Designed miniproteins, single chains, continued (5). Designs and how they scored, part 36

Each design is a single chain, and the fold is of that chain. pLDDT is the mean over its residues in the fold that is shown.

## One batch from the design tools (miniprotein)

Design m17307
Fold by ESMFold2-Fast:
Structure m17307 (fold): chain A 94 residues (1-94)
Amino acid sequence: KKEEYEKLLEKIEKLIKELEELKKEGKKLDEEEKEKIAKILEEIIEELKKLGLLDKKTQELFLKLQEALKNNDLEKMIEILKELKKYVEKEGKK
């Protein structure tokens, strides 16, 4: 697998783990945490675009992620990010 593809998967996995830890602590995201996550999501979008993986499915997943982020829905964000990771793993092998 290409180095850029591996780094993208690692970035998604790291974000999932960070959100799982916050959920375990029972903590809601503050405004600074939301801005940090939004920036990471933007970086993931740019990497997907560079890899040719920014399609209708990934765009729909990012719209759902932005909505979940606004609503402090950590569980929903984790679920969507796991779906995104599986999709990227499947399509990146083609």
Scores: mean pLDDT 81

Design m17308
Fold by ESMFold2-Fast:
Structure m17308 (fold): chain A 55 residues (1-55)
Amino acid sequence: MELSPDEATRAAAFGLIMVEAEGKSEEEAVEELMRRFGLTREQAAALLRRALAAA
């Protein structure tokens, strides 16, 4: 699956907020990314890992 650059940026920001501000686990953030952005688990996990590494 392919996100637009804008959508990828928003998904990354959302994942960071869930983990860092909301205190959710990475598993919970992955599940919400899948639900809200239509990502596979694999792609949600990869995007979240990248966002956390960059932050």
Scores: mean pLDDT 77

Design m17309
Fold by ESMFold2-Fast:
Structure m17309 (fold): chain A 78 residues (1-78)
Amino acid sequence: MTRESLEESIRATRESIAAWRAEAASLSPEAQAHLAQAEEALRKAEEALKKGDLEEAQRYLDEAEAHLIAAAVAQSLS
């Protein structure tokens, strides 16, 4: 992945997390837990990108995306 495409993916994930956070009061406890983990993973992805570690940034971005999917599943089933 290029640095530019990774920066765009991180921005999109940040926007998704912000949208989820706006609805936090209506989320199940399981969805809220996954949202918190997605926020931490995104923070680590941004720090890795800042350090120039594109591979580490991608791994943390994938982790954040996985937690957002888990939050959506938890919210749909709760």
Scores: mean pLDDT 84

Design m17310
Fold by ESMFold2-Fast:
Structure m17310 (fold): chain A 63 residues (1-63)
Amino acid sequence: SLLDEIIRRAPEEDLPGVVLYAMQIALALKNGDKETAVEIARKGAERFPELRDLFEQLAKELE
């Protein structure tokens, strides 16, 4: 999945933050809250520039 790819490609120094964002997105999706998942994915793109394309792709696939 894109979430797995985002975690796998995360720089070591960003990994804890990326994992937190990925878990929040996964929780929102589990709860059926696509709007929140998209918002968190877009914030992830802003917060983690090296993973921007992956977070933006995830947001597009959700909405």
Scores: mean pLDDT 84

Design m17312
Fold by ESMFold2-Fast:
Structure m17312 (fold): chain A 89 residues (1-89)
Amino acid sequence: MSDAELDAAERELSARLERAAALAEALGHPEAAALLREARRAAREGIAALKAGDLAAAEAAFARAQALLGEAFRLAGPEAYARIAAALA
């Protein structure tokens, strides 16, 4: 994957996660929205690590993003989870 491809992936992922966070907030789940924004930061750190060639740091950052997504979905509950997950897809 080239740096240009990583930049495009970062922009798309950041946009999706921010849309998901805005939706979570609009549904009355500001704690889930905060975790989704933290997941966005972790994902951006992972992409930056990939661009630097640090695969271990990238794996750790993406694992943190995944954990934050899971916690956000747990806090939002099943109805909000389904809608937030659809916004990420």
Scores: mean pLDDT 82

Design m17313
Fold by ESMFold2-Fast:
Structure m17313 (fold): chain A 68 residues (1-68)
Amino acid sequence: MKKVINKIKLEIAEKLALYRDKLSDETLAKIYEEVKKTIEELAKKGASPKEIEEEAKKLLEEKLKKAL
């Protein structure tokens, strides 16, 4: 589980890095922390790796749309 969670976190961080020129560092950090918190809560609840990945992607897209 831990290895998969770390991979999902890294993938989200990489996607956020693509928006460095469009969003402030403060906004990027806030989005990352919100998505990271959701990933950790889902993992704690025993959600599957696929469910965690899908929810993380969905939340990331929603946060990016709101920030742009």
Scores: mean pLDDT 80

Design m17314
Fold by ESMFold2-Fast:
Structure m17314 (fold): chain A 58 residues (1-58)
Amino acid sequence: SLEEALEALEAGDLERAERALALLSLTDPQMAQEIGRLISAGDLEGAIALLRERLATL
């Protein structure tokens, strides 16, 4: 779901990104909340950067 959220945000598909975050919240609610806050603040670049960092460190 991290990869799905990243792909959606990079594609500019906010609807798909919201669905991916909803699924992510079932397994990693803290990550989903942080990314959701960035999106709500209009910081899509920050949300993408956070997702890339977490995927790189897994």
Scores: mean pLDDT 80

Design m17315
Fold by ESMFold2-Fast:
Structure m17315 (fold): chain A 65 residues (1-65)
Amino acid sequence: KAKEYFEEGKKALEEKDYEKAAEYFKKAAEIEPTAEIYRNLGLAYLELEKFEEAKKYKELAEKLE
């Protein structure tokens, strides 16, 4: 469920596995899109230096809240 994927994503961020974090946050967002999930997705992409994706998810987070 979305909350379980979000928790796995946060764990991956703590482990600095940004690819895995982005994957889990993306799965969480597919079930339940929230500003918090999109902010964390943007952070994961920023750490991966995928600036276009990071910007996209930052804008999506701002649109929701």
Scores: mean pLDDT 84

Design m17316
Fold by ESMFold2-Fast:
Structure m17316 (fold): chain A 65 residues (1-65)
Amino acid sequence: LEEKAKEAEKAGDKKKAAEYYVKLGEELFKQGDYIGALEAYAKALELDPNNEEAKENALKVNEEA
């Protein structure tokens, strides 16, 4: 997922890169890596500030932690 996100960033597809970072964050959250999950969601929002899924998932991590 991180490799695919970086590939999309290099291609200039910020929206697709953000989607991969959201998926990376979800995987890290499932593993209990809340810090890693928040960092991945933050990167997704940096690339696509209008990504609602990244916003919602970041809030869920804060509620769980």
Scores: mean pLDDT 79

Design m17317
Fold by ESMFold2-Fast:
Structure m17317 (fold): chain A 86 residues (1-86)
Amino acid sequence: LEEVIRKLREAVRLLKEGKYEEGLKLAREALTEIYEKHPEAIPYLEEADKILEKYADNPPKSLEEKFEILAEVLELIIRGLEELLA
């Protein structure tokens, strides 16, 4: 799980730097690893989905804003996973 948290933190960093393709790829790899190896973390992914649903009715207009929201969602997942390790 520590390696997944590291990948998610790096993905957030890349997204905040505007490296959207690299950040999205790394986020996808980390999220896939959660589904495959860490099913105990799935409830934290479900909470993230609820936040994304909030933006379905009023989606951000720019690609930059979309990735800012993704970074926020990933930071929420990181916090939940860190609580699982404590």
Scores: mean pLDDT 74

Design m17318
Fold by ESMFold2-Fast:
Parts: structure tokens; sequence; C-alpha cells
Structure m17318 (fold): chain A 90 residues (1-90)
């Protein structure tokens, strides 16, 4: 899935602390979202919700540093990619 690949690339960018690349990838994600049908958007929204829950939980376990914040975002996008791939396999 192109969407899952892009979510994993976002996770990698945040893990590396490359916020400029993360911004470019987020813009590409926004452009892809505009081209999705209702069903595809619903699946992506569900996957992103799982990612947000993971990111929030990871950040809550750690000291509130920039490094931990970016690591939490990376974990969230990785979880979103996995959930999207799971949903698309059903």
Amino acid sequence: SELARLLRELAEAYRAGDVARARELAERLAELIEGLDEEQRALLERALRVGEEVARAEYAKQEPTRENYLASLAAGYEAAARELERLLAE
C-alpha cells in the first residue's frame, strides 16, 4: 500500500529527527487523502486513530522532551501503517 509506505516513511523521518522531511511527507499524505474515496478515507482515519492512541501512550510514559515527543510520533505512524495494512488484508 502506498499509504502504508508513506506512513512508515513519516515514522522514519520523525525517528531520525528530520522534521523538514516529515513536513514534505505530510504534504504528500495530504495530497493522497484528497484523492481517496469515502471507504478509503474511513480506513485511513481508523488507522490514524490507532496511531494517535499509541503515540499518546508512548509520550505519557516518558519525560516530556523533544526526543521523546518525536519518538512517540514515530511509534504512532508505525502503528498506523501496521493497522492500515491489517485492514487492507481483510
Scores: mean pLDDT 85

Design m17319
Fold by ESMFold2-Fast:
Structure m17319 (fold): chain A 89 residues (1-89)
Amino acid sequence: MDDILAVFRQGVNNRIDRDTFNRIMDIVQRRYGISQAQRDAGMRIFDDLADNDGTLDHQSFIAWMDRMQAIGMPQSAVDDVRNAYRQTL
């Protein structure tokens, strides 16, 4: 729980860049055992939602979490990431 929160706390301007995304996905993959295909799907969703500067705002982050849940990411992983992010608001 605290390790995902620490990743969000290291972010700048309350936006999620690709490096922050990759660090979260590294933790999720280690903790929940998601497949490489699931991680790659998450990256494609991130890229689809990212602004021209390659970052997600708050609304795009919510949309990303909703899409990750819809493609069959473990509910516990989605909840852990959502709860950590909420603590930074």
Scores: mean pLDDT 77

Design m17320
Fold by ESMFold2-Fast:
Order: sequence, then C-alpha cells, then structure tokens
Structure m17320 (fold): chain A 66 residues (1-66)
Amino acid sequence: STLEEINKVVREIVELARRTNTPEAQKLLEEAQNVMNDLLAGKLSPEEALKKLKEILEKMKEVERK
C-alpha cells in the first residue's frame, strides 16, 4: 500500500540523517517532516507525499555519498 511505502521511505530518510549527521541532512529531515505534517493536515494526498518523500530520500543519498 502507499502508506506502507511512505513508512518505509520515512524510516530510510531518518536512518540516513542519523548516520550522516550534517546540517544538510538535518535540513532534508525537516523537509520530510513538513511533507508528513502536510499529509496529516490533508494538504497533500498520500501519492503526492510519497513522491515528495522519494525526492527527499534521493537528495539524502547524495549527501551521504559526499
């Protein structure tokens, strides 16, 4: 389900942010928190939230590779 995929992506973002421990990673984690807040407030559909979270995850992976 979309919600299961959202939970998986969020866990990966949190894990990468914890391991990377940089201001850039913290900013990306804050962006992910904002997406989740917008989803809970009904401002984003689950599909839109998943798309945005996947984009944040990709950016987080780039930060980790540095």
Scores: mean pLDDT 86

Design m17321
Fold by ESMFold2-Fast:
Structure m17321 (fold): chain A 95 residues (1-95)
Amino acid sequence: MAETREELAKLVEKIGKQLVELFKSDGREDLAKRIEELTKKAVEALKNGNFEEAIKYLDELMDLAREAGKESENEMDIAVLEIALATLRSVLKSL
């Protein structure tokens, strides 16, 4: 449903924005920029109903958060956001 797509897109945008702020606070501007770009692509894919593309971008966001988060002062907060992304991915697979 269109409403479900808009709600999922808003959740992805919110999570992506929180990840960007956490990596910026770590001084990792390179990672923050990449997360922002991947988040934008995932949101656009969701709004267009391209769930397969959205899942690919969510997978890239999750991989990036997992690998880079291990060396972050905000490791736990990043891990919580990664779990939120995994939950959204599962919802998309069920649609």
Scores: mean pLDDT 82

Design m17322
Fold by ESMFold2-Fast:
Structure m17322 (fold): chain A 81 residues (1-81)
Amino acid sequence: MKAILDAAIELLEEKGLEVTTREIAERAGVPVGAIYRHFRSSVDLKATALDTLASLARIAGDEEKAREWEERLKALLEQAA
């Protein structure tokens, strides 16, 4: 879902990993249940958004920002393990 992913990207840039699934749903204008129809978990949604941010930073030539997003993705996955 474009709206859910866009909201997750915006909130991760604003609040970092502390962002909740409820906040993402509110920003996207959808029920929380709609998120879980498209993503297996809150971690899956955040990981997809962080990976997208890292890829976009690399395409823009911002290696330092790409590394920051990759480090946050790694931290998220370590927390979920």
Scores: mean pLDDT 78

Design m17323
Fold by ESMFold2-Fast:
Structure m17323 (fold): chain A 62 residues (1-62)
Amino acid sequence: SLLEKGKEAYDRGDYEKAKEYFEQAIKENPSAEAYSLLAKVYFDLGELEKAREYLDKAIELM
Protein backbone atom coordinates (compact mmCIF):
# COMPACT_ATOMS: atom_id res chain seq x y z
CA SER A 1 0.00 0.00 0.00
CA LEU A 2 0.99 3.66 -0.28
CA LEU A 3 1.14 3.89 3.53
CA GLU A 4 3.60 0.96 3.64
CA LYS A 5 5.77 2.54 0.91
CA GLY A 6 5.69 5.84 2.83
CA LYS A 7 6.71 4.14 6.08
CA GLU A 8 9.58 2.34 4.31
CA ALA A 9 10.79 5.66 2.84
CA TYR A 10 10.51 7.33 6.27
CA ASP A 11 12.44 4.49 7.99
CA ARG A 12 15.38 4.95 5.58
CA GLY A 13 15.33 8.75 6.05
CA ASP A 14 13.89 9.56 2.61
CA TYR A 15 11.50 12.22 3.89
CA GLU A 16 10.67 13.61 0.42
CA LYS A 17 9.53 10.18 -0.83
CA ALA A 18 7.69 9.55 2.45
CA LYS A 19 5.84 12.86 1.95
CA GLU A 20 4.89 11.95 -1.65
CA TYR A 21 3.50 8.55 -0.63
CA PHE A 22 1.55 9.88 2.37
CA GLU A 23 0.14 12.82 0.34
CA GLN A 24 -0.99 10.38 -2.38
CA ALA A 25 -2.52 8.06 0.26
CA ILE A 26 -4.51 11.03 1.65
CA LYS A 27 -5.74 11.96 -1.85
CA GLU A 28 -6.95 8.40 -2.51
CA ASN A 29 -8.43 7.70 0.95
CA PRO A 30 -8.10 10.27 3.77
CA SER A 31 -7.38 8.61 7.13
CA ALA A 32 -6.20 9.58 10.60
CA GLU A 33 -3.17 7.28 10.13
CA ALA A 34 -2.13 8.93 6.85
CA TYR A 35 -2.46 12.46 8.30
CA SER A 36 -0.56 11.52 11.50
CA LEU A 37 2.27 9.95 9.44
CA LEU A 38 2.51 13.08 7.26
CA ALA A 39 2.57 15.21 10.46
CA LYS A 40 5.48 13.07 11.72
CA VAL A 41 7.44 13.76 8.51
CA TYR A 42 6.88 17.52 8.85
CA PHE A 43 7.91 17.38 12.53
CA ASP A 44 11.18 15.63 11.60
CA LEU A 45 11.78 18.26 8.87
CA GLY A 46 11.34 20.99 11.50
CA GLU A 47 8.15 22.36 9.89
CA LEU A 48 6.25 22.52 13.16
CA GLU A 49 3.26 24.57 11.93
CA LYS A 50 2.56 22.08 9.12
CA ALA A 51 3.12 19.18 11.54
CA ARG A 52 0.46 20.66 13.84
CA GLU A 53 -1.93 21.30 10.92
CA TYR A 54 -1.80 17.66 9.76
CA LEU A 55 -1.97 16.32 13.32
CA ASP A 56 -5.17 18.38 13.83
CA LYS A 57 -6.60 16.82 10.64
CA ALA A 58 -5.74 13.35 11.99
CA ILE A 59 -7.53 14.09 15.29
CA GLU A 60 -10.64 15.31 13.38
CA LEU A 61 -10.85 11.89 11.67
CA MET A 62 -10.51 9.91 14.93
Scores: mean pLDDT 86

Design m17324
Fold by ESMFold2-Fast:
Structure m17324 (fold): chain A 56 residues (1-56)
Amino acid sequence: SAEELFKRGEEAIRKGDAKSAARHYAAAMLLEGKSYREISQAIEQAREEAKKVAEE
């Protein structure tokens, strides 16, 4: 489900895994029928958050 994919994306962010976070968020938002623009913005935000965790 989209909800499970969002949870996996959040877990990837906490682990600093930007690639997995982006993939899970993209898949979840595609299932929710979100626009390309919304998906792109969410992926970028998730990558930045994961990157900050990895840099700590």
Scores: mean pLDDT 79

Design m17325
Fold by ESMFold2-Fast:
Structure m17325 (fold): chain A 72 residues (1-72)
Amino acid sequence: SPAVQAALDAVRAATSPEEKVKALERLGDAYEQAGQTELAAGVYRSAATVYNELGDKEKAEEFRKRAEELEK
């Protein structure tokens, strides 16, 4: 889909952890909307890792829970 492609391009273009996590959020949302829940879960786990690296533990926890919910 155009949304998935745009989000993938954004992830590839990201030059900072802040840009990367925003691109991963968009990619996860795009996969979830496309019904690709397994791919969305993986992307949300990647976003949680980047948020932990940024010191945003609350956002990291939020995205970890989103991934866990999709993996059930």
Scores: mean pLDDT 85

Design m17326
Fold by ESMFold2-Fast:
Structure m17326 (fold): chain A 59 residues (1-59)
Amino acid sequence: MSEEELRERIERARAGAEALAPVSPAASQKMLDLVAEAERALREGDLERAAELIEQAGL
């Protein structure tokens, strides 16, 4: 997965988490936590870890 694809998946994950908040606040928060960790990994250049975190979120 490219850095560009990861960035797009992270943005979609964030939007999905925000949309989920009224239905399941706990699931939304868990997804946002994973998104934040994936963004940190991406900024550090760790594409594998960013991909793993997004996959763990079920995205």
Scores: mean pLDDT 79

Design m17327
Fold by ESMFold2-Fast:
Structure m17327 (fold): chain A 72 residues (1-72)
Amino acid sequence: SSMEEEMIKKLEELAKKMKEAIKNGDWKSFYELAKEMEKLGLEAKKKNMMKVIEKFKELQGEIQELVKEKLE
């Protein structure tokens, strides 16, 4: 689905910006981007978009590891 492809692209763009924010210690931008990412994840779950849901989980895992690394 072209819609799923667009949502995956948006998730990847948000994840990239979140990783930049983590690198720069910009937690304000990080939390605003995280809200946007959560909204896309909830929409994907509501619409049962399995490929989007799996991509969301992968990106969340990557972001969580980076946050853990920077806080410790």
Scores: mean pLDDT 86

Design m17328
Fold by ESMFold2-Fast:
Structure m17328 (fold): chain A 55 residues (1-55)
Amino acid sequence: SKEDLETLKEIIEERSKFGPINEEDAIEGLEETEKDKFSPEELEELKEYIKKLAK
């Protein structure tokens, strides 16, 4: 859902403050654990968000 998507984005952002995010590992982890909770479009949005934070 949209609320779950926003909540997960907040969690990812908070985690990025404690250390560098490895883009590849983070995306793989989301695909493994969250693929059945989110639509393909929502998963792509999450991947884009991770890419922005993994700099």
Scores: mean pLDDT 74

Design m17330
Fold by ESMFold2-Fast:
Structure m17330 (fold): chain A 71 residues (1-71)
Amino acid sequence: SAKDHIEKAKKLLEEGKPMEALVQAAQALQEATDPKEKAEAYEVIGEALEKLGEDKSAEGARKKALELDPS
C-alpha cells in the first residue's frame, strides 16, 4: 500500500539511502488515492532530493505536499 511504501522510504532515509527512499516514495505517490498520502509521499521525496543535493527539485516537492495538505 501507499502507507507501506512511505514507511519504507522513511526508514531508508534514516539508513542514509536517499536514492532508494526516493524510489519507494515515488511508488507511494503512484499508489496513493487520497491527498494526505500523496502529501506524505511528496514530503519524503523532498527530503530525499535534498539529501541528494537536488535543492530546487526538493523545494518543488515540498510545495506540492503543502498544496495537497495545507496545514
Scores: mean pLDDT 83

Design m17331
Fold by ESMFold2-Fast:
Structure m17331 (fold): chain A 87 residues (1-87)
Amino acid sequence: SAEAEKERKALEKAAEHVYISLLIKFKDDKELRAKIDELVERYKENPEALIKELIEMLEKEGLTELAKNVRVTYEGLYKVYLALLDG
């Protein structure tokens, strides 16, 4: 449906913003960048799974506050992109 397509696009745009922001943040950390790149390649067609796996990876690395921020940013961006796709 048109509504499902809008939701899918909003989730994809929100997830892309999140992982690009993480790649920029970790530009000098080759190991973390490689982990992010692997998760993006594996989950790029499922934004919900990608965000979940990015959060779990960050928590495992001890980056708990960043993991919380990823969740909040993703949810906020999803709402923004969903509204923009209606305009």
Scores: mean pLDDT 87

Design m17332
Fold by ESMFold2-Fast:
Structure m17332 (fold): chain A 68 residues (1-68)
Amino acid sequence: LKEKIRQALLELGVPEEVADRVADAVYEAYKKGMTPEQVAALTRYELLRAGIPQELADKAAEAVRKVL
């Protein structure tokens, strides 16, 4: 599952370093019982914090939700 999250981020053009860190963080959150909706929100937050543009962060969050 973590690899699928990472792949979804990379396919959308998220830089590898950011995709690796975000995939680790959101996968751990999902394992701890966060819902797909909450994990998508966390994904968007972490990407925006890393400097990823809002449009790309929104698309990436949706892609992660669909993988879960």
Scores: mean pLDDT 81

Design m17333
Fold by ESMFold2-Fast:
Structure m17333 (fold): chain A 59 residues (1-59)
Amino acid sequence: MLEEARRKGEEAMRLVFEESDGKVVSIGGADGLTPEARAVAQSAGEGVREEVKKLEDEK
C-alpha cells in the first residue's frame, strides 16, 4: 500500500515541476493528494527541497 502512495506523491511532484517548466510553483501542491501520499511526500520533500535550493541558486 505504501508503494502506491509513494508513486502518487512522486508523480504529483513531477507533474507540478514539469508544468512550471522547471519553475517550482509549489512543492507537493497537487490538489488531489491523499493523506497517505502526503506522508510519503514528506519524505520526498527533503530531496525536493534540496533540488529547489539548487535551482534557486542557479536561477
Scores: mean pLDDT 54

Design m17334
Fold by ESMFold2-Fast:
Structure m17334 (fold): chain A 57 residues (1-57)
Amino acid sequence: SFLELLERAAQAGMSVETLLETLEREGVPQEEIDRVRELMERGLKTAEEVLEELRRR
């Protein structure tokens, strides 16, 4: 699932750029990819930061 992919990426210390490449490669829905891209444009740098922001909401 998208959340499991995010948790693994965060555990691995993955950057948000590498996370986006991974999500596209794994065939994650465009809606989820767009959500991560929006967070990257707002200044988030890592998969861990993305996961924390999504858990906050």
Scores: mean pLDDT 82

Design m17335
Fold by ESMFold2-Fast:
Structure m17335 (fold): chain A 79 residues (1-79)
Amino acid sequence: MEPLVLPESLPEDLARELRELAEKAAEALAAGDLEAALEYLRRGVEEVIRWLEEQGRTEEAERVRAEMERWVAAQRERL
């Protein structure tokens, strides 16, 4: 699995939301529901992309989106 490259620091509110989504993804993985886990991770990455776009960091947002799409596709091929 290729790790997603995220900004070194995130706003506290966004970091909290990502933590909640990561918790839900972990619960889904523990239950064997990989599709639900992928959806929670995708939602978290989409929030990071929105934040990057709000900061005017469009190139980084596009890179994160491409990395997410590639990672999700690889996980689905593994299933």
Scores: mean pLDDT 73

Design m17336
Fold by ESMFold2-Fast:
Structure m17336 (fold): chain A 67 residues (1-67)
Amino acid sequence: SELHEEMLRLIGEILALIGEIFDLELKLKKEKNEEEKKKLEEEIKKLKEELEEKLKKLKELSEEIDK
């Protein structure tokens, strides 16, 4: 079903975002330049917001399948 395919795609996107956030947080922890730290913090914040939106959509799709 289209709904199941969309859910699997969304799960893949969520896993990719988690990996990217983790990599950027490790880079932030090692970064010594204050301007680069600010850029990394802003990028991490944006990706976390995208992750939250995708998790919300996944929950909504899961609820549609269970009905």
Scores: mean pLDDT 85

Design m17337
Fold by ESMFold2-Fast:
Structure m17337 (fold): chain A 62 residues (1-62)
Amino acid sequence: SMKELRELVLRLIALKLRLIGLKWDLENLPLSEEERKKLEEEIKKLEKEIEEIEKKIEELEK
């Protein structure tokens, strides 16, 4: 459905923007070892979610 595709695309954009922000934080902020580990784990989770959504979008655009 077009509504489902739209929702997935908007979700994908939001997640990609969040990922850019977290990667910027990891590179530029003075982080403790614990804070760095937490950010790296959050980045990995976001990357997996992005891959899953991109796959769903590809299936709907067929």
Scores: mean pLDDT 87

Design m17338
Fold by ESMFold2-Fast:
Structure m17338 (fold): chain A 87 residues (1-87)
Amino acid sequence: MTPEEKARQLLIRAAQAYADGNYDEAIKLFEEAVKVAEEAGNRRLVGQAYLMLADIYRKKGDEEKALEAYRKAREVGMQEAVDRHLA
């Protein structure tokens, strides 16, 4: 499995945990997806994982961590996706 494929699988598993309401498990999987996507050099996957982390942190009421995750997504060039997600 390539690092990119591993990152995509982690994103799928994280999204499933999120859909199931398992926020702590989803956070762990999205954080691992960020790490693996960074190792793969895939900025799009990094940004997608940060957008999902921000969404989960907002649902948990952790405003500071949500804003940090949105900032990280913007840094990797997902400005428009972040703006749509916040609207």
Scores: mean pLDDT 81

Design m17339
Fold by ESMFold2-Fast:
Structure m17339 (fold): chain A 69 residues (1-69)
Amino acid sequence: GAAEAREAGRRAGREAATEALKQGMSGSEALDAGYQAGVEAGRRLGATPEDVALAGIAGAAAGKEVAGL
């Protein structure tokens, strides 16, 4: 459901954004990496398109947090 997709997206997005920043990427690039990782996490769960979007948004939010944006 939506809560599971958001949590999976948040976790995947945080990991992806953290790795992007460690590799010298910008905060905006880390946010984008977080979004992409969140979307992929939602898709792996077999989530609906709406819940995949929520996972992406949660991943982007986590990326924004770790990037200090």
Scores: mean pLDDT 88

Design m17340
Fold by ESMFold2-Fast:
Structure m17340 (fold): chain A 60 residues (1-60)
Amino acid sequence: EIEKLRKELRKAVLQSVAAAIRAIGYELDGSPKAEDYRKEAEELKKKADELEEQLKKLEE
């Protein structure tokens, strides 16, 4: 359902942004964990992109 997909998309986008911010924080500290959080942000962005495509097909 469109409403559920919109909610899931918003959640994925927010989680991706949060992971990206964490990655920046660890990068400033010179921590190798920065790479882990960058990868997490990329995975969440991929999930958001997939949800956007599903929404686009349903709304079209």
Scores: mean pLDDT 80

Design m17341
Fold by ESMFold2-Fast:
Structure m17341 (fold): chain A 63 residues (1-63)
Amino acid sequence: MSKEEFEREVKDSLGLMQLALAKRAGDLETALEIAERFAQESTDPEVREFYRKLAEELRKELE
């Protein structure tokens, strides 16, 4: 594993933890911001698509 790969995996894991904590706190707006950010910034197309769909679900919950 390269240093860059490890750093990316750690960042993605932290994002999932922050998203889970925001959802448990009922802060759907923060959860949406995290999901939208990762949908744009993630280098992995599968991870981007996952967060894009999650952001769509969260937007529907907030509407």
Scores: mean pLDDT 73

Design m17342
Fold by ESMFold2-Fast:
Structure m17342 (fold): chain A 70 residues (1-70)
Amino acid sequence: MKEALKRVVSTILRALGREDEAKEMEKEIDNAESVDEALQIAVRYVKKAMDESTDAQFDAAIAAAERELA
């Protein structure tokens, strides 16, 4: 689960041009002691990205992540 979560969220963040945040999130998830902790980390980064992106940019990033993971 942690690896899948890390891959999904890092793909979204990178699609938004947030490479540094993707790297920091990946490191924090790798250091997480539980899946619940990893999920909380992922949610924090996604919320920040949503707040700082347009709806169109975020929708495009989700679509790109869905294609990458299909």
Scores: mean pLDDT 79

Design m17343
Fold by ESMFold2-Fast:
Structure m17343 (fold): chain A 77 residues (1-77)
Amino acid sequence: SLAEAVEAGDTDEVQRILVRIAIENGPEVAELAAKGVKAYLEGKYEEAVEYLEKALELNPDNPEIREALALARKKVE
């Protein structure tokens, strides 16, 4: 999953999943998800939550984004 790839630091798998999101859900969703993942990897967890929430608002049924958002939310506590 996107969340597992992010936790593992597997940037190649992160890129593969973001490309799939772009194909299935469009470039706007993928751009917001990419910004969220980048913020997470930079330790900017509050920014990561904001971008991933915006991506999920555009596509609420995406499990990859939902799991990544849950991961980011755990870090802002």
Scores: mean pLDDT 84

Design m17344
Fold by ESMFold2-Fast:
Structure m17344 (fold): chain A 61 residues (1-61)
Amino acid sequence: DVLDLIKEAGSIKTATPSDVAKLVGLALRAIGSLLDGDLEEAKKDIDEMKKLIDKLKKKQE
């Protein structure tokens, strides 16, 4: 799901390079947490990615 969120972010035309960099940073942190078995921390980062993606999509209205 983290990789799917990154792919979705790459498809958002209103996203700035800094927004994409932030999303990638959150994704890398989530993957690191998953590697360490910290599922709760990974879920928090994934949720933040989802919120940012939704925010960027709303800017298109």
Scores: mean pLDDT 73

Design m17345
Fold by ESMFold2-Fast:
Structure m17345 (fold): chain A 66 residues (1-66)
Amino acid sequence: APLPSDEEIRATLLVIQGAIAEKNKDYEEAAKYYEEAARLFSDVDPETAQRLREKAEEYRKKAEEK
């Protein structure tokens, strides 16, 4: 198996950062991390990209419910 691409590694780190922001209830920050990760996954894993976009939309809505 080839080594994961730099973009895949970066996308994975963004998912971790999103999860940390989510735990801290920083929903706006979580949404941004998940959306950026989704963008990086779009060409290599479209299914993961779609799930991350759905998660970003969910947390954006939560951030607006102030």
Scores: mean pLDDT 80

